# Designed miniproteins, single chains, continued (3), part 97

Each design is a single chain, and the fold is of that chain. pLDDT is the mean over its residues in the fold that is shown.

## One batch from the design tools (miniprotein)

Design m11573
Fold by ESMFold2-Fast:
Structure m11573 (fold): chain A 82 residues (1-82)
Amino acid sequence: SLEVIKKQLENFEKYLREKKGMSEIEALKKVIEMLALALFHLDKDYERAKEIINKAKSTNDVDELKKLREEALQRLEEILQK
């Protein structure tokens, strides 16, 4: 279920921040990396996964990182609904 995946990602981001002492930026970058790798596992598009990871690494703007996370989640939804 996609709703279960979203809740698991929210719980994981909270875990990284509260238990691992990561900043919001560091936790968002880890979540985006995990989403990019999950997308690669499903569609085998290495170049797209690499682009997402590189965009996340190149910014420290929380709003840009949140946008990247939402774009990756929307892509995951589209793949899982097929």
Scores: mean pLDDT 81

Design m11574
Fold by ESMFold2-Fast:
Structure m11574 (fold): chain A 64 residues (1-64)
Amino acid sequence: MKEKLEEARKKFDEAIAAYERGDVETANKLIEEGLKLVEDLPSEEQARAIGHVLRAIGVVLERE
């Protein structure tokens, strides 16, 4: 359970890095992989992981 959440967060962090270098295709793939990792977690953990993704995307958008 905790391992999947940590793995998903790593995927989302990698997506931010990919977006920063302009690699949108890799960023989208990493987001999809992270979401799949949390799909079978309890709803509270899913919401937390999704919140992390939305925050990550917000940081990228703030940078243009």
Scores: mean pLDDT 70

Design m11575
Fold by ESMFold2-Fast:
Order: C-alpha cells, then sequence, then structure tokens
Structure m11575 (fold): chain A 61 residues (1-61)
C-alpha cells in the first residue's frame, strides 16, 4: 500500500505523553488524522500526536 510522510518544519515539544517530540528536519510517517489540528504520526518506532502546523507538505510513497 502507499505510505504518507511529512518533514517537520520546526521543533515541537510534547505537551502530553500522547504527543511526539520533533526537531526541524525530522521525517515522520503519517498514519491518520488525530484530533482537530493534529495527525497521528510515527517516528523511530514511536507513534503519537503532532500538530499538523509543524509539518510540511505530505509526500505519498
Amino acid sequence: GQRVFATAVKDYTPKTPEELALKKGDVVEILGAGKPGYVIARKDGKTGLVPSSVLGELEIR
């Protein structure tokens, strides 16, 4: 199946244990929509919520 990725455009500090920490330039896999304004993403085997505003353009592979 096709996979979807995005690159973080800025650093992000988690506000809850359900959120992922990101650094600018991190590539994450997008698994689906989260709560409004958030996506479910996977980075380095960890899955969590990230704000869609810290991610760049979606890349389908």
Scores: mean pLDDT 83

Design m11576
Fold by ESMFold2-Fast:
Structure m11576 (fold): chain A 56 residues (1-56)
Amino acid sequence: MASDPNNAQAWYNTGNALAAQGRYRDAAIYYGRAIQLNPNYTDAAANLRAVLAQLR
């Protein structure tokens, strides 16, 4: 309740926009930043794994 993870959401949303453009490398960086700000950000972790699978 005292902590607000809204900062992590901005990085996550930018990562989603980059992934939608096919910019998977850049998307991975932004998802990684969201996880650094909120280590329990399961959606960012799942999307990071998905874009890394595209990079192979």
Scores: mean pLDDT 79

Design m11577
Fold by ESMFold2-Fast:
Structure m11577 (fold): chain A 116 residues (1-116)
Amino acid sequence: MRTAELAEALAADEALAPVRDDALAALAHLAEAAAHARRGDDEAAVAAVREGTAHALRALEGAKDDPAAARRLAEAMLAALDEVLATARAAGAAPSFVAAVEEARAAVEAKAAAVA
């Protein structure tokens, strides 16, 4: 549910129009990662987090000339990753999946700092 709210907010942000496809793809893959984690499909969950992170990093790179838009995008991606991490911990997901989400979060934070 929360990832859908973030997707609606990003879709409505006109400043994010050039990176919208990557931003929405990132959120979709993170939602899939949470779904896989809930089912215990740890390998599929890790793959989905990595795909979502790659899309998020491309979207942040594309938004680099608008620091305010890049910040809103980064905040949305970090919020989605925090929800995935909370879901993973509540489901008792494998340590490898938790580590992959924490690595994704660090990568998004580093990219956001580089484009600000």
Scores: mean pLDDT 84

Design m11578
Fold by ESMFold2-Fast:
Structure m11578 (fold): chain A 58 residues (1-58)
Amino acid sequence: EEVELRAILRVVKEEGFKALTEGASDETIERVAKELGVSPETVRRAIERARQAYEADR
């Protein structure tokens, strides 16, 4: 759970808010995953979940 939030914050710091709407690059996802000690898939899932929550509010 904390890892998910940290992944979202790290990706937003790297690419900004657009990472939540347009998607983050694979390069950014892999960097964040390595920094947090998780798989890139875990980071991608966290970002997709955050993106879906944002999109649902429209």
Scores: mean pLDDT 76

Design m11579
Fold by ESMFold2-Fast:
Structure m11579 (fold): chain A 55 residues (1-55)
Amino acid sequence: DRLERLKLASKLSEEEKKELKRRYLEAQSIPDPQERERALAEIEEEFERLMKEKA
């Protein structure tokens, strides 16, 4: 799981981790592939931005 690997490498707050996990699980449950890909892309973008800020 990419999100789990990134969480292990980061020092994101508990709240940030919970929010990202919640969104990720919600996105994974989307039956429409297009909607799912869009939601996952948004989560990945936000997570990457946070990682850059934390560097």
Scores: mean pLDDT 72

Design m11580
Fold by ESMFold2-Fast:
Structure m11580 (fold): chain A 58 residues (1-58)
Amino acid sequence: GRVARAVAPVPATAPDELALRPGDRVEILEELPGGWALARSLATGREGRVPLSYLEDV
């Protein structure tokens, strides 16, 4: 699938959001409205919403 990395700290501000540290890699599962994605952390296997603006394709 499409892999991206976090370029900045991503705080989870809601229970369905994915918290990330800079350099964390995620698989993009689905692009969502408003510039969000459903992603899976490759380190933890956790899934959640993340803003695409915090991610860079690898």
Scores: mean pLDDT 84

Design m11581
Fold by ESMFold2-Fast:
Structure m11581 (fold): chain A 99 residues (1-99)
Amino acid sequence: MERLEEAVREAREYEERARELAREALEYADLDPSVSVSTVAAVSILRVGAEASEMLAERAYEEGNLEAAELARESARRSEEGLERLLEEIRERTRENLE
C-alpha cells in the first residue's frame, strides 16, 4: 500500500532530477562546441526515458500494480544515473578543452 505510493513518489523524484541534469548538460553543450551531437542526443533520449518511466509509474498506481510501479521507478532511476554520468563526462571534457 505505502510501497506503491513510495514507488510513484520516487519515480517522480528521479524524473525531476533527470530533468535538471539534462538541462545542465545542455547548458555545457551550448558553451563547448566539442560536445558532440551524439552526446546531445543521448541526453535527450535519457530525459525522455525518465519522463516515460514516471508516466508509467502513475499508470501503474491507477491500476494498483506494484510490480509495474517498481519497474518504472527502477527505469527512472537508471535514466537519472545515466544522465549524471554523461554530465560528469561533459564536465571533464570541457575542463580539459579549456586548459
Scores: mean pLDDT 82

Design m11582
Fold by ESMFold2-Fast:
Structure m11582 (fold): chain A 83 residues (1-83)
Amino acid sequence: ATKSESELAKEAFELVANYYESQGDGVQAAKAREAGNKAAAAGADFNQTKVELANLAPPELHEIIATSKSHEELIAALKEALA
């Protein structure tokens, strides 16, 4: 089944949160998950998701976030970069 925009936005933030947990940064992971839940509840506007995710993500991911054209493209790029 195709995921909703809210589910995709939440998944993008969860990928960043999982990365921070793998680095031992539980505080940043919790912040990313909270932001993902808020973005999903707010209707998951893609441009707003990109701004909020870039504020939380490490600098290495900022260009990937900025150049992605959809939630699906963003998730695919984040999965590749964080693998």
Scores: mean pLDDT 81

Design m11583
Fold by ESMFold2-Fast:
Structure m11583 (fold): chain A 57 residues (1-57)
Amino acid sequence: MDAEDWERLGAEYAAQGRLEEAARYFKLALTLDPSNELARENLRRIAAGEPPLLPAE
């Protein structure tokens, strides 16, 4: 999987309220692509107890 695959998994788990799994996948996305703004913002929001940003359809 590449960074985009991990980002999508993080977003899917976040949409389901599975924030621990979402955080792990967003961290993996950032490990592969530190410039991934969506993964970074969502990880920050999860850590702060804020609702995650869902991807546009």
Scores: mean pLDDT 75

Design m11584
Fold by ESMFold2-Fast:
Structure m11584 (fold): chain A 83 residues (1-83)
Amino acid sequence: SGEELLEKFLKELEETLKRAEELFPKLSKEEQKELGELIKKVEELKKALEENPSAENLARLLEAAKELKRKVEELEKKLAEEE
C-alpha cells in the first residue's frame, strides 16, 4: 500500500539523517554548510508533506532525500580514503 511505502521511505530517510549526524563533526566548515543546507531542505519538505500530503510534496521530498543520500555517501567515501 501507499502508506507502507511511505513508512519504509521515512525509515530510510531517518537512517540517512542519522548517518549525516554521525558525519557532521568530522567535516570541514564548508562541507558542514553544504550538508546543513540539504538537511534543512529535507526537514522543510517533510513538514510540507505533513501539512499537505500530496503526490507533488512527496515527489519533492523523495528528490531532496535522494540528494541528501548522495551527499552523505560522497562524504563518507571521502573520509574513508586513507592517502
Scores: mean pLDDT 84

Design m11586
Fold by ESMFold2-Fast:
Structure m11586 (fold): chain A 85 residues (1-85)
Amino acid sequence: LVEALEAALRAGRLEEAQRLEDELAARIAEAAAAGNLAEALRLLLEGYKVARRVAPLFVAPEDLEAARAAYDALIAKAEALLEET
């Protein structure tokens, strides 16, 4: 799923990317609702990693360093929560 999302974003297939983002969000919500917090966090973490990798396509060059730092912080927080879950 996340590989297909990254490929769609990089190819500019925004309708496909939106569908895949909706599917990822649904899987995260389903895992959380089922009490599977580790799976929900793992999927969220993979989403953050994709967002960080594709940031240059959607973020202005002057904001790119700040955007990457923000994603790095979110990734680190999600990884720490996964270790505690």
Scores: mean pLDDT 81

Design m11587
Fold by ESMFold2-Fast:
Structure m11587 (fold): chain A 86 residues (1-86)
Amino acid sequence: EKEEMLEAARAKAAELAKKYGEEVAELYLRAAELAVEALATGDEELIREAVELAAKAMALAKGVKVEELKEKAEETAAEMIAELRA
């Protein structure tokens, strides 16, 4: 169900926000919203866009913006450490 998928996506985005910061979480959530819409409408273009945004979120999480988060906030870094569980 669309809302159920969005709730799961928001929960995952909240985890990503704690681990990598709000920007990564925002990109992931937008990707998930597009993916849910694509599944509802069958729009292959939305699927492509969702995959691209998810890839960008993962690239940022993998290191592109992690360096900036480390400098900006020790609290954000602590949340990223908690991510090691995942």
Scores: mean pLDDT 64

Design m11588
Fold by ESMFold2-Fast:
Structure m11588 (fold): chain A 107 residues (1-107)
Amino acid sequence: GEESRRLVEELGRALAEAAKTFPPDEVKETLDIFVETVRKLASPEDAERIEKLANKAVEYAEKGDRDKAAQYVMEIGRLAAEALKDVPPDEITAALTEAYQELKRRR
């Protein structure tokens, strides 16, 4: 519902600001967590759509086009909020934590 949409939109806004200043590798790591969360809680199709935008956000961050990177991250936040709107906030938070732990184990 509205709480889940708000949580994910707020996360998307924070990530868009991070995309302007953080190293591209850190932006990629954070977006990979977001993609995995959508894959676990929504659908593979929603995850693939968001992953394509995440790849573009990282590409523009690496090129130094930080405004374009932030725009792609905002679109990711919007699509993720729509995909996760019916998932309880606690489940979203748990899945984000799990995705973060899985990513750290691979590195």
Scores: mean pLDDT 85

Design m11589
Fold by ESMFold2-Fast:
Structure m11589 (fold): chain A 74 residues (1-74)
Amino acid sequence: MSIEEEIEKAVEAIRKLAEENNWDRAVIRSAIRTWAKENNLKLSEEEIEALVEAILNGDMERAKELLLKIYEKN
């Protein structure tokens, strides 16, 4: 599976978890932190908050772009 497909799956999984938890910021942050830890990626608080905002705004393309950029920099 391509890295783009893995990132798309991660974004969609976080979005679904957010929707099921009434778009709770803490749940979204926790999901992002868990994904990063499982992939041995270091994220700054700024990067985490940018991802949280993209997810909350429904901007899945932005969320995908941010995750891909983070992955490529690590």
Scores: mean pLDDT 80

Design m11590
Fold by ESMFold2-Fast:
Structure m11590 (fold): chain A 100 residues (1-100)
Amino acid sequence: GELIEKAKKLLEEAKELAEKVPESNRSLAEIAVKVAEEAVKLMEEAPENEEVNRLALEAVEAALEAVKKALEETREGILKAIGLILRAIGLNLDARRLLE
């Protein structure tokens, strides 16, 4: 559906931006990209489940924002990136729970 195509586009944007993140913050950006990849896989496992797709899309959006915050190269940006990654992980867990 449209949500999974949007999520895939945001994931590719996150991957491109992660390559531009300085080495000091690169591991954080790589974790965010991995969380976004796991969200897209959840959407592919349940393409007709609207709630799973909504939660997983929100996880991809949060992960992309985390990469953008890591790219700011500031202490505040790093802390916000960590918070956004934790939010994205939580959204993926909520989506996975719906598949149990």
Scores: mean pLDDT 88

Design m11591
Fold by ESMFold2-Fast:
Structure m11591 (fold): chain A 60 residues (1-60)
Amino acid sequence: SMKAQERQFAVKVTSQMIIAVEYSIYDEEKAKEELKKLAEEARKSPLASDEFVKKIEELA
């Protein structure tokens, strides 16, 4: 697999998780929407494992 693409994917996931955590403080519904969106994007990515997608879905 291409290391640069894996790195970019990891950075994107981390950034989106930070946004979801911030929303969880004052807007739980927005936090759930961001997590569901992240899980959907991860499912479409060849770089995400099934276990990773499942963990994100469990958090929503």
Scores: mean pLDDT 76

Design m11592
Fold by ESMFold2-Fast:
Structure m11592 (fold): chain A 67 residues (1-67)
Amino acid sequence: SGEDLWLKYEAWMFGEDGDGGPPLRGRDLLNFEHPLVPSVDTIIEHHKFSEEEKAEYKAYLKTIEAK
C-alpha cells in the first residue's frame, strides 16, 4: 500500500532505523549533489517504483499533507 511504501521511505530518508542516513549515502558522495533530504523523484528512482506504486505513494503523501 501507499502507506507501507511511505513508511519504508520515510525511515530511509530520516535514518530512523538507526543508520542515521539514507541507504544511498555512499553513492551520494560519488554520483550526485548532496541534498539534505532526498526528493520524491530520487526515492522513486532508487527504489524502482512501478506506476501503481508511484500512484499509491503520491496519494498517501496527499493524505498526510492534509493532516
Scores: mean pLDDT 54

Design m11593
Fold by ESMFold2-Fast:
Structure m11593 (fold): chain A 60 residues (1-60)
Amino acid sequence: SEGDKAIIDYLNLIADHEDEVVKAIQEGKKNGLSPEEIEKRIAEIDERYQKRLDELKKKH
C-alpha cells in the first residue's frame, strides 16, 4: 500500500465525484431547478469524472 499513488488518486476521484454530485443536487434544489435540469447537470459531472478516470488508467 505504501507508494501506491494510483490507488489513492482513484479513491480521491471517487470521493470528489460523489461530493460534486451531492452539491449539484443541493444547489439545484436551492435554486429551483427542475429534476430534469438537475439530471442533466449530474450527467455532465459524470462525463467529466469518466474523463479523469480514463486519464488515471493511462498513467497507471
Scores: mean pLDDT 84

Design m11594
Fold by ESMFold2-Fast:
Structure m11594 (fold): chain A 68 residues (1-68)
Amino acid sequence: SMADVEAEVATYAALLRAALARGEVSVDEARQAIEQLLEKKKTTLSEEELAHLERLMREVLDELEAQA
């Protein structure tokens, strides 16, 4: 569902922000992790859910890049 996609994005974003704050990952590594997640989800999500996930993850990445 869209709500499940939004909940997953919120959880993943929180984990990425925490890892960046601790210096455990770079913004480029976060980008790669997001790309890998999207590739994995292509086989499990509907076209609409995948598009929504891609949009939300782009917003997360833009936020992380702006803070770097």
Scores: mean pLDDT 81

Design m11596
Fold by ESMFold2-Fast:
Structure m11596 (fold): chain A 72 residues (1-72)
Amino acid sequence: GPLREELLRLIGEILRLIGEILDIDLEIEKLKKIDSEEAKEKIKELEEKKKELEKRRAELMEEMRRLSEELS
């Protein structure tokens, strides 16, 4: 049914966001090994982008929880 299909779509979106967050974490770890102001600035930008993605992930997880309750 449409709620189940929406739930599967949300799961797919959440998994994509997790992948993007992991890529950012890897870049931050690489940049932490570099002692420069440019690296520090890039880390700050990546941490801000990560926060936006984590907020979106949390929103989608809440939507998934609500849809799961409607299916249960």
Scores: mean pLDDT 85

Design m11597
Fold by ESMFold2-Fast:
Structure m11597 (fold): chain A 57 residues (1-57)
Amino acid sequence: MEPAERVRKGIEEGERLAAEGRLDLALYAYQQAAELATKSGDEKLAEEARRRLEELR
C-alpha cells in the first residue's frame, strides 16, 4: 500500500475508533498516521492527522 493510502486509512481508523469511544486507540492511530505522513512529505495529511490528535486532547 502506498504511504498516502496508509495515512488515509490510519486517519479513517482513528475516526472510527473515536466514534466508538476508544479514544486511546484513536490517539495511537492518528499519531501513526501523522508520523507516516511526515516521513512521506505529505504536509496536508500530516496536518490533518495532527489536527485530529489535538481534537482528542
Scores: mean pLDDT 79

Design m11598
Fold by ESMFold2-Fast:
Structure m11598 (fold): chain A 55 residues (1-55)
Amino acid sequence: SPVDAVLAEIREMLARGEPLAAVAAFLAERAATLSPADQAALRVGFGRLVGEWVA
């Protein structure tokens, strides 16, 4: 899905040590291209990803 592709790239960016500003910019750009339903799914998926990363 488009959401899974965005989340996979965010995981790779974090794994490479990309700055938070770069991750935020990428997320904003990709979210703007998604349907409202996919934007909602991305919000949920991103929340889970951040929870995993900071745990």
Scores: mean pLDDT 80

Design m11599
Fold by ESMFold2-Fast:
Structure m11599 (fold): chain A 58 residues (1-58)
Amino acid sequence: MSQRELAEFMGISQSSVSDALRAASVNPATREALLRELRALGASEEQLAQVEARIDAL
């Protein structure tokens, strides 16, 4: 997922997505909470894997 696609999916701004991904990259509990929220919103396992790859690249 691109940053814009993730922002639209979550209903937040692109800057808020950037902040959330950065927080998830340094805090495992934040990462778990973000992935759980995305799954609850209907994200596929493929989309979750793309989000995890973006977090790991930070």
Scores: mean pLDDT 81

Design m11600
Fold by ESMFold2-Fast:
Structure m11600 (fold): chain A 73 residues (1-73)
Amino acid sequence: LSPEEAAEAKARLRARFAELRARLPPEQHPLADEAERYALQAIDALQAGDLARAREYGAKAAELLGEALRAGA
């Protein structure tokens, strides 16, 4: 993953999480924020070539997103 590809992926992620926050109750925003943080770190790990860390951070992001969506239901 090139630095330019990583920057573009991060921009897309931030935009998607902004849309998600607009649809969630304010109480769930901390979980969404934490999920975004892990997702952005996964992209950084991919850019650095660390696939193991990328998978770990991606899994954490998915877990937190699942909690935010479940609590909002």
Scores: mean pLDDT 82

Design m11601
Fold by ESMFold2-Fast:
Structure m11601 (fold): chain A 67 residues (1-67)
Amino acid sequence: SVKELYQEKLAAMENDDEEKLREILKKLGFSDQQIDDFIATYRRRKAKEEEEKKKVNELLQKIKDLS
C-alpha cells in the first residue's frame, strides 16, 4: 500500500540509505528528476541537522563542565 511505502521511505531516511530511498520513491511514482531533487533537498537538510546537533552537544558539554 502507499501508506506502507511512506513508512519504508521514513525508515530509509532514518538509516541514511539513499539507494533504498530512491527505490521507494520510484515505487511511489516519482520521476528520476523528482527523485534527484528530493535527494538533494534531503542531503541539505541532514547537513543542517548535523550542524545543529554539534551546536547542542557543545552547549551540553559546557553545562556539564560547570557541574
Scores: mean pLDDT 79

Design m11602
Fold by ESMFold2-Fast:
Structure m11602 (fold): chain A 63 residues (1-63)
Amino acid sequence: SKADELIRKGMEAALAGNDEEALKYFKEAVEVDPSYKPALKVVAQRLKDLGREELAKKIEELA
């Protein structure tokens, strides 16, 4: 789906260190399909586990 593509692009941007671009993609994913809010919580937890706590908190605000 379009939302799946946006989540994937967000993760690619986050892993590349492009936090603002990552947040843009995650926000667009939730705007396209709000049922993806639980998926963003999983993404936020994974990024927190990788030490990206500030980005994870911003993603949690989108969910």
Scores: mean pLDDT 84

Design m11603
Fold by ESMFold2-Fast:
Structure m11603 (fold): chain A 55 residues (1-55)
Amino acid sequence: KEKEEILENFKKLVEEYTEKRIKEAKERGVENIEEEMKEIIELSLKQIEELLKEK
């Protein structure tokens, strides 16, 4: 369904952008922010997915 495609693209865009930033920070030696950011983003994406699917 169209919703699945939109959600997948949205998820990819957000993850790709954020992962690039996290990778940059990690290369500088910042590990804590990567773990925290990934957790928050994963939760946010999961909530959006659930809302769209449960309709």
Scores: mean pLDDT 69

Design m11604
Fold by ESMFold2-Fast:
Structure m11604 (fold): chain A 71 residues (1-71)
Amino acid sequence: GPYDVKVADKYVEEGKKAFSEGNYDKAIEYYEKALEIYEKSLGKNHPKVLETEINLGVVQLVRAVDLVTGS
């Protein structure tokens, strides 16, 4: 319901904060939690799901590059 979406919105905010702080693992965890709630509440094709998937993908890519470059 609307409550679940607001909980997921808070996880997205926490994920963005963690990403800005360079804590990629924490950002991934928050985005994965948000994505699970959004998919369950809104369906997989909803804009909030797609946006969260994009944010998750960006963090995963940055973490992978950081791991390979050692930076």
Scores: mean pLDDT 84

Design m11605
Fold by ESMFold2-Fast:
Structure m11605 (fold): chain A 64 residues (1-64)
Amino acid sequence: MEALREELEKRIEELLKQIREDDKAGVSLETVIRLTAEALRLIGLLIDVELGTPEEEVREQLER
């Protein structure tokens, strides 16, 4: 479970970094919105981990 939490945290941090870099580079608002939606999805999975959702279920949702 700790490894999955660390993986989700790293993916969220990388995605937020990408959003900041894309905004600075003048990338389209549509791209920023899409990346933000993915970050929110990953945050939702991280919340599921904290609430005690089985790792198998979280992993399945992450792969979808």
Scores: mean pLDDT 77

Design m11606
Fold by ESMFold2-Fast:
Structure m11606 (fold): chain A 92 residues (1-92)
Amino acid sequence: DDLDLVRPDPLLAELLRQAGWTEETLTLVDIVSLFMKYIADKKLVVSKPGQVGVIDFSGTLLGEILGVDSVSVEDLPAIVERLKAHMEVVEE
């Protein structure tokens, strides 16, 4: 759930810290926001007129986490689901 506290694994934690995460508590909504900030700050989106944008992760921590070099921006929900494999829900 978006309001559940989560703990990222070391690779995801490093990505989130590069995106500006400094607090101990983190929700899934916070992770998605920081993930989107990381993409924007690194300028990973490549777009051409009349085409859907592509996110290029090659050579980034995000590429290491996801195990892929690029994805369409339309597939961002699937990428968020893959990020969930790198975090655990805190039930307390």
Scores: mean pLDDT 75

Design m11607
Fold by ESMFold2-Fast:
Structure m11607 (fold): chain A 98 residues (1-98)
Amino acid sequence: NPAEQLRQQLIQRAQDLLANAESSREPLLARLRESMRRNGLSEEEVAAMYKEGLVASLSPELAAIIEAAAPTLEAVLDALDEVHRLQAQRLLELAQNA
């Protein structure tokens, strides 16, 4: 059944997205902190640059969530987690309507 295969693919993609987001948070935070040390940049400067890169790569609706985040690494990563949750939710909604 092609509709059932599509539904299962969308559910799997949503699960993979959330699992990858969760597993990548600590390595990403470590890389951003290393960038601070290596380049002599403040947390605010690194958070702002990362935020700009995320905004450029996302839809306007998802970019707005990143733009609303405070200029700290934790706040930007929390906003990114919310973006990933919304992306996964949309995939699950598509699966239910297939």
Scores: mean pLDDT 86

Design m11608
Fold by ESMFold2-Fast:
Structure m11608 (fold): chain A 55 residues (1-55)
Amino acid sequence: SDNPRIQKAKEFAEELRKKGYSKEEIYEEVMKKYGSSGIYIRNQISSITGVPLSK
């Protein structure tokens, strides 16, 4: 549960939000960078961005 990749994903999402990216753009960028690590990380990215997982 203490996963440093989730913290990095949150920080990356916050930086993109600060730069004016939409939630969908943030989802795509965070998923591209961190989503390959498995379903747990993908679920957390969905939660962070507010975008539902597309399977």
Scores: mean pLDDT 77

Design m11609
Fold by ESMFold2-Fast:
Structure m11609 (fold): chain A 66 residues (1-66)
Amino acid sequence: MPKSVQELVERLLNDPELTEEERKEVEELAEKLKDPNISVTEYVGNVLRLIGIEEDLRLRRARAAR
């Protein structure tokens, strides 16, 4: 797994706004991204989903009462 993708996974897992369901999804996506037989299409799709989770967290932070 490239360092940039590993850093994205670590940022998401350390985000206090991350739900338990999102944590499970991030962990499952990280496992898939470690598979040496993963296709380029699956790799890109999984990375885009991680980016989508990061954007959702950013939007939730913007709406937080504190």
Scores: mean pLDDT 79

Design m11610
Fold by ESMFold2-Fast:
Structure m11610 (fold): chain A 63 residues (1-63)
Amino acid sequence: GSEFRKELLKLIGEILRLIGEKLDLEAQLEKNPEDEEIRKKIEELEEKIKEKKKELEELEKKL
């Protein structure tokens, strides 16, 4: 079976996408350090990344 592997890869893909979004916003913040709206979006993405990484760790422990 490959269902567990598919779910794992899907979750990794979601994490990588969120990290990419965060990196883009961080690059924007470097150009505009006073942008509180960008800072808040980065914080929201950091929380989402933390949640998805925890899900990944829990899935890896089932191997």
Scores: mean pLDDT 82

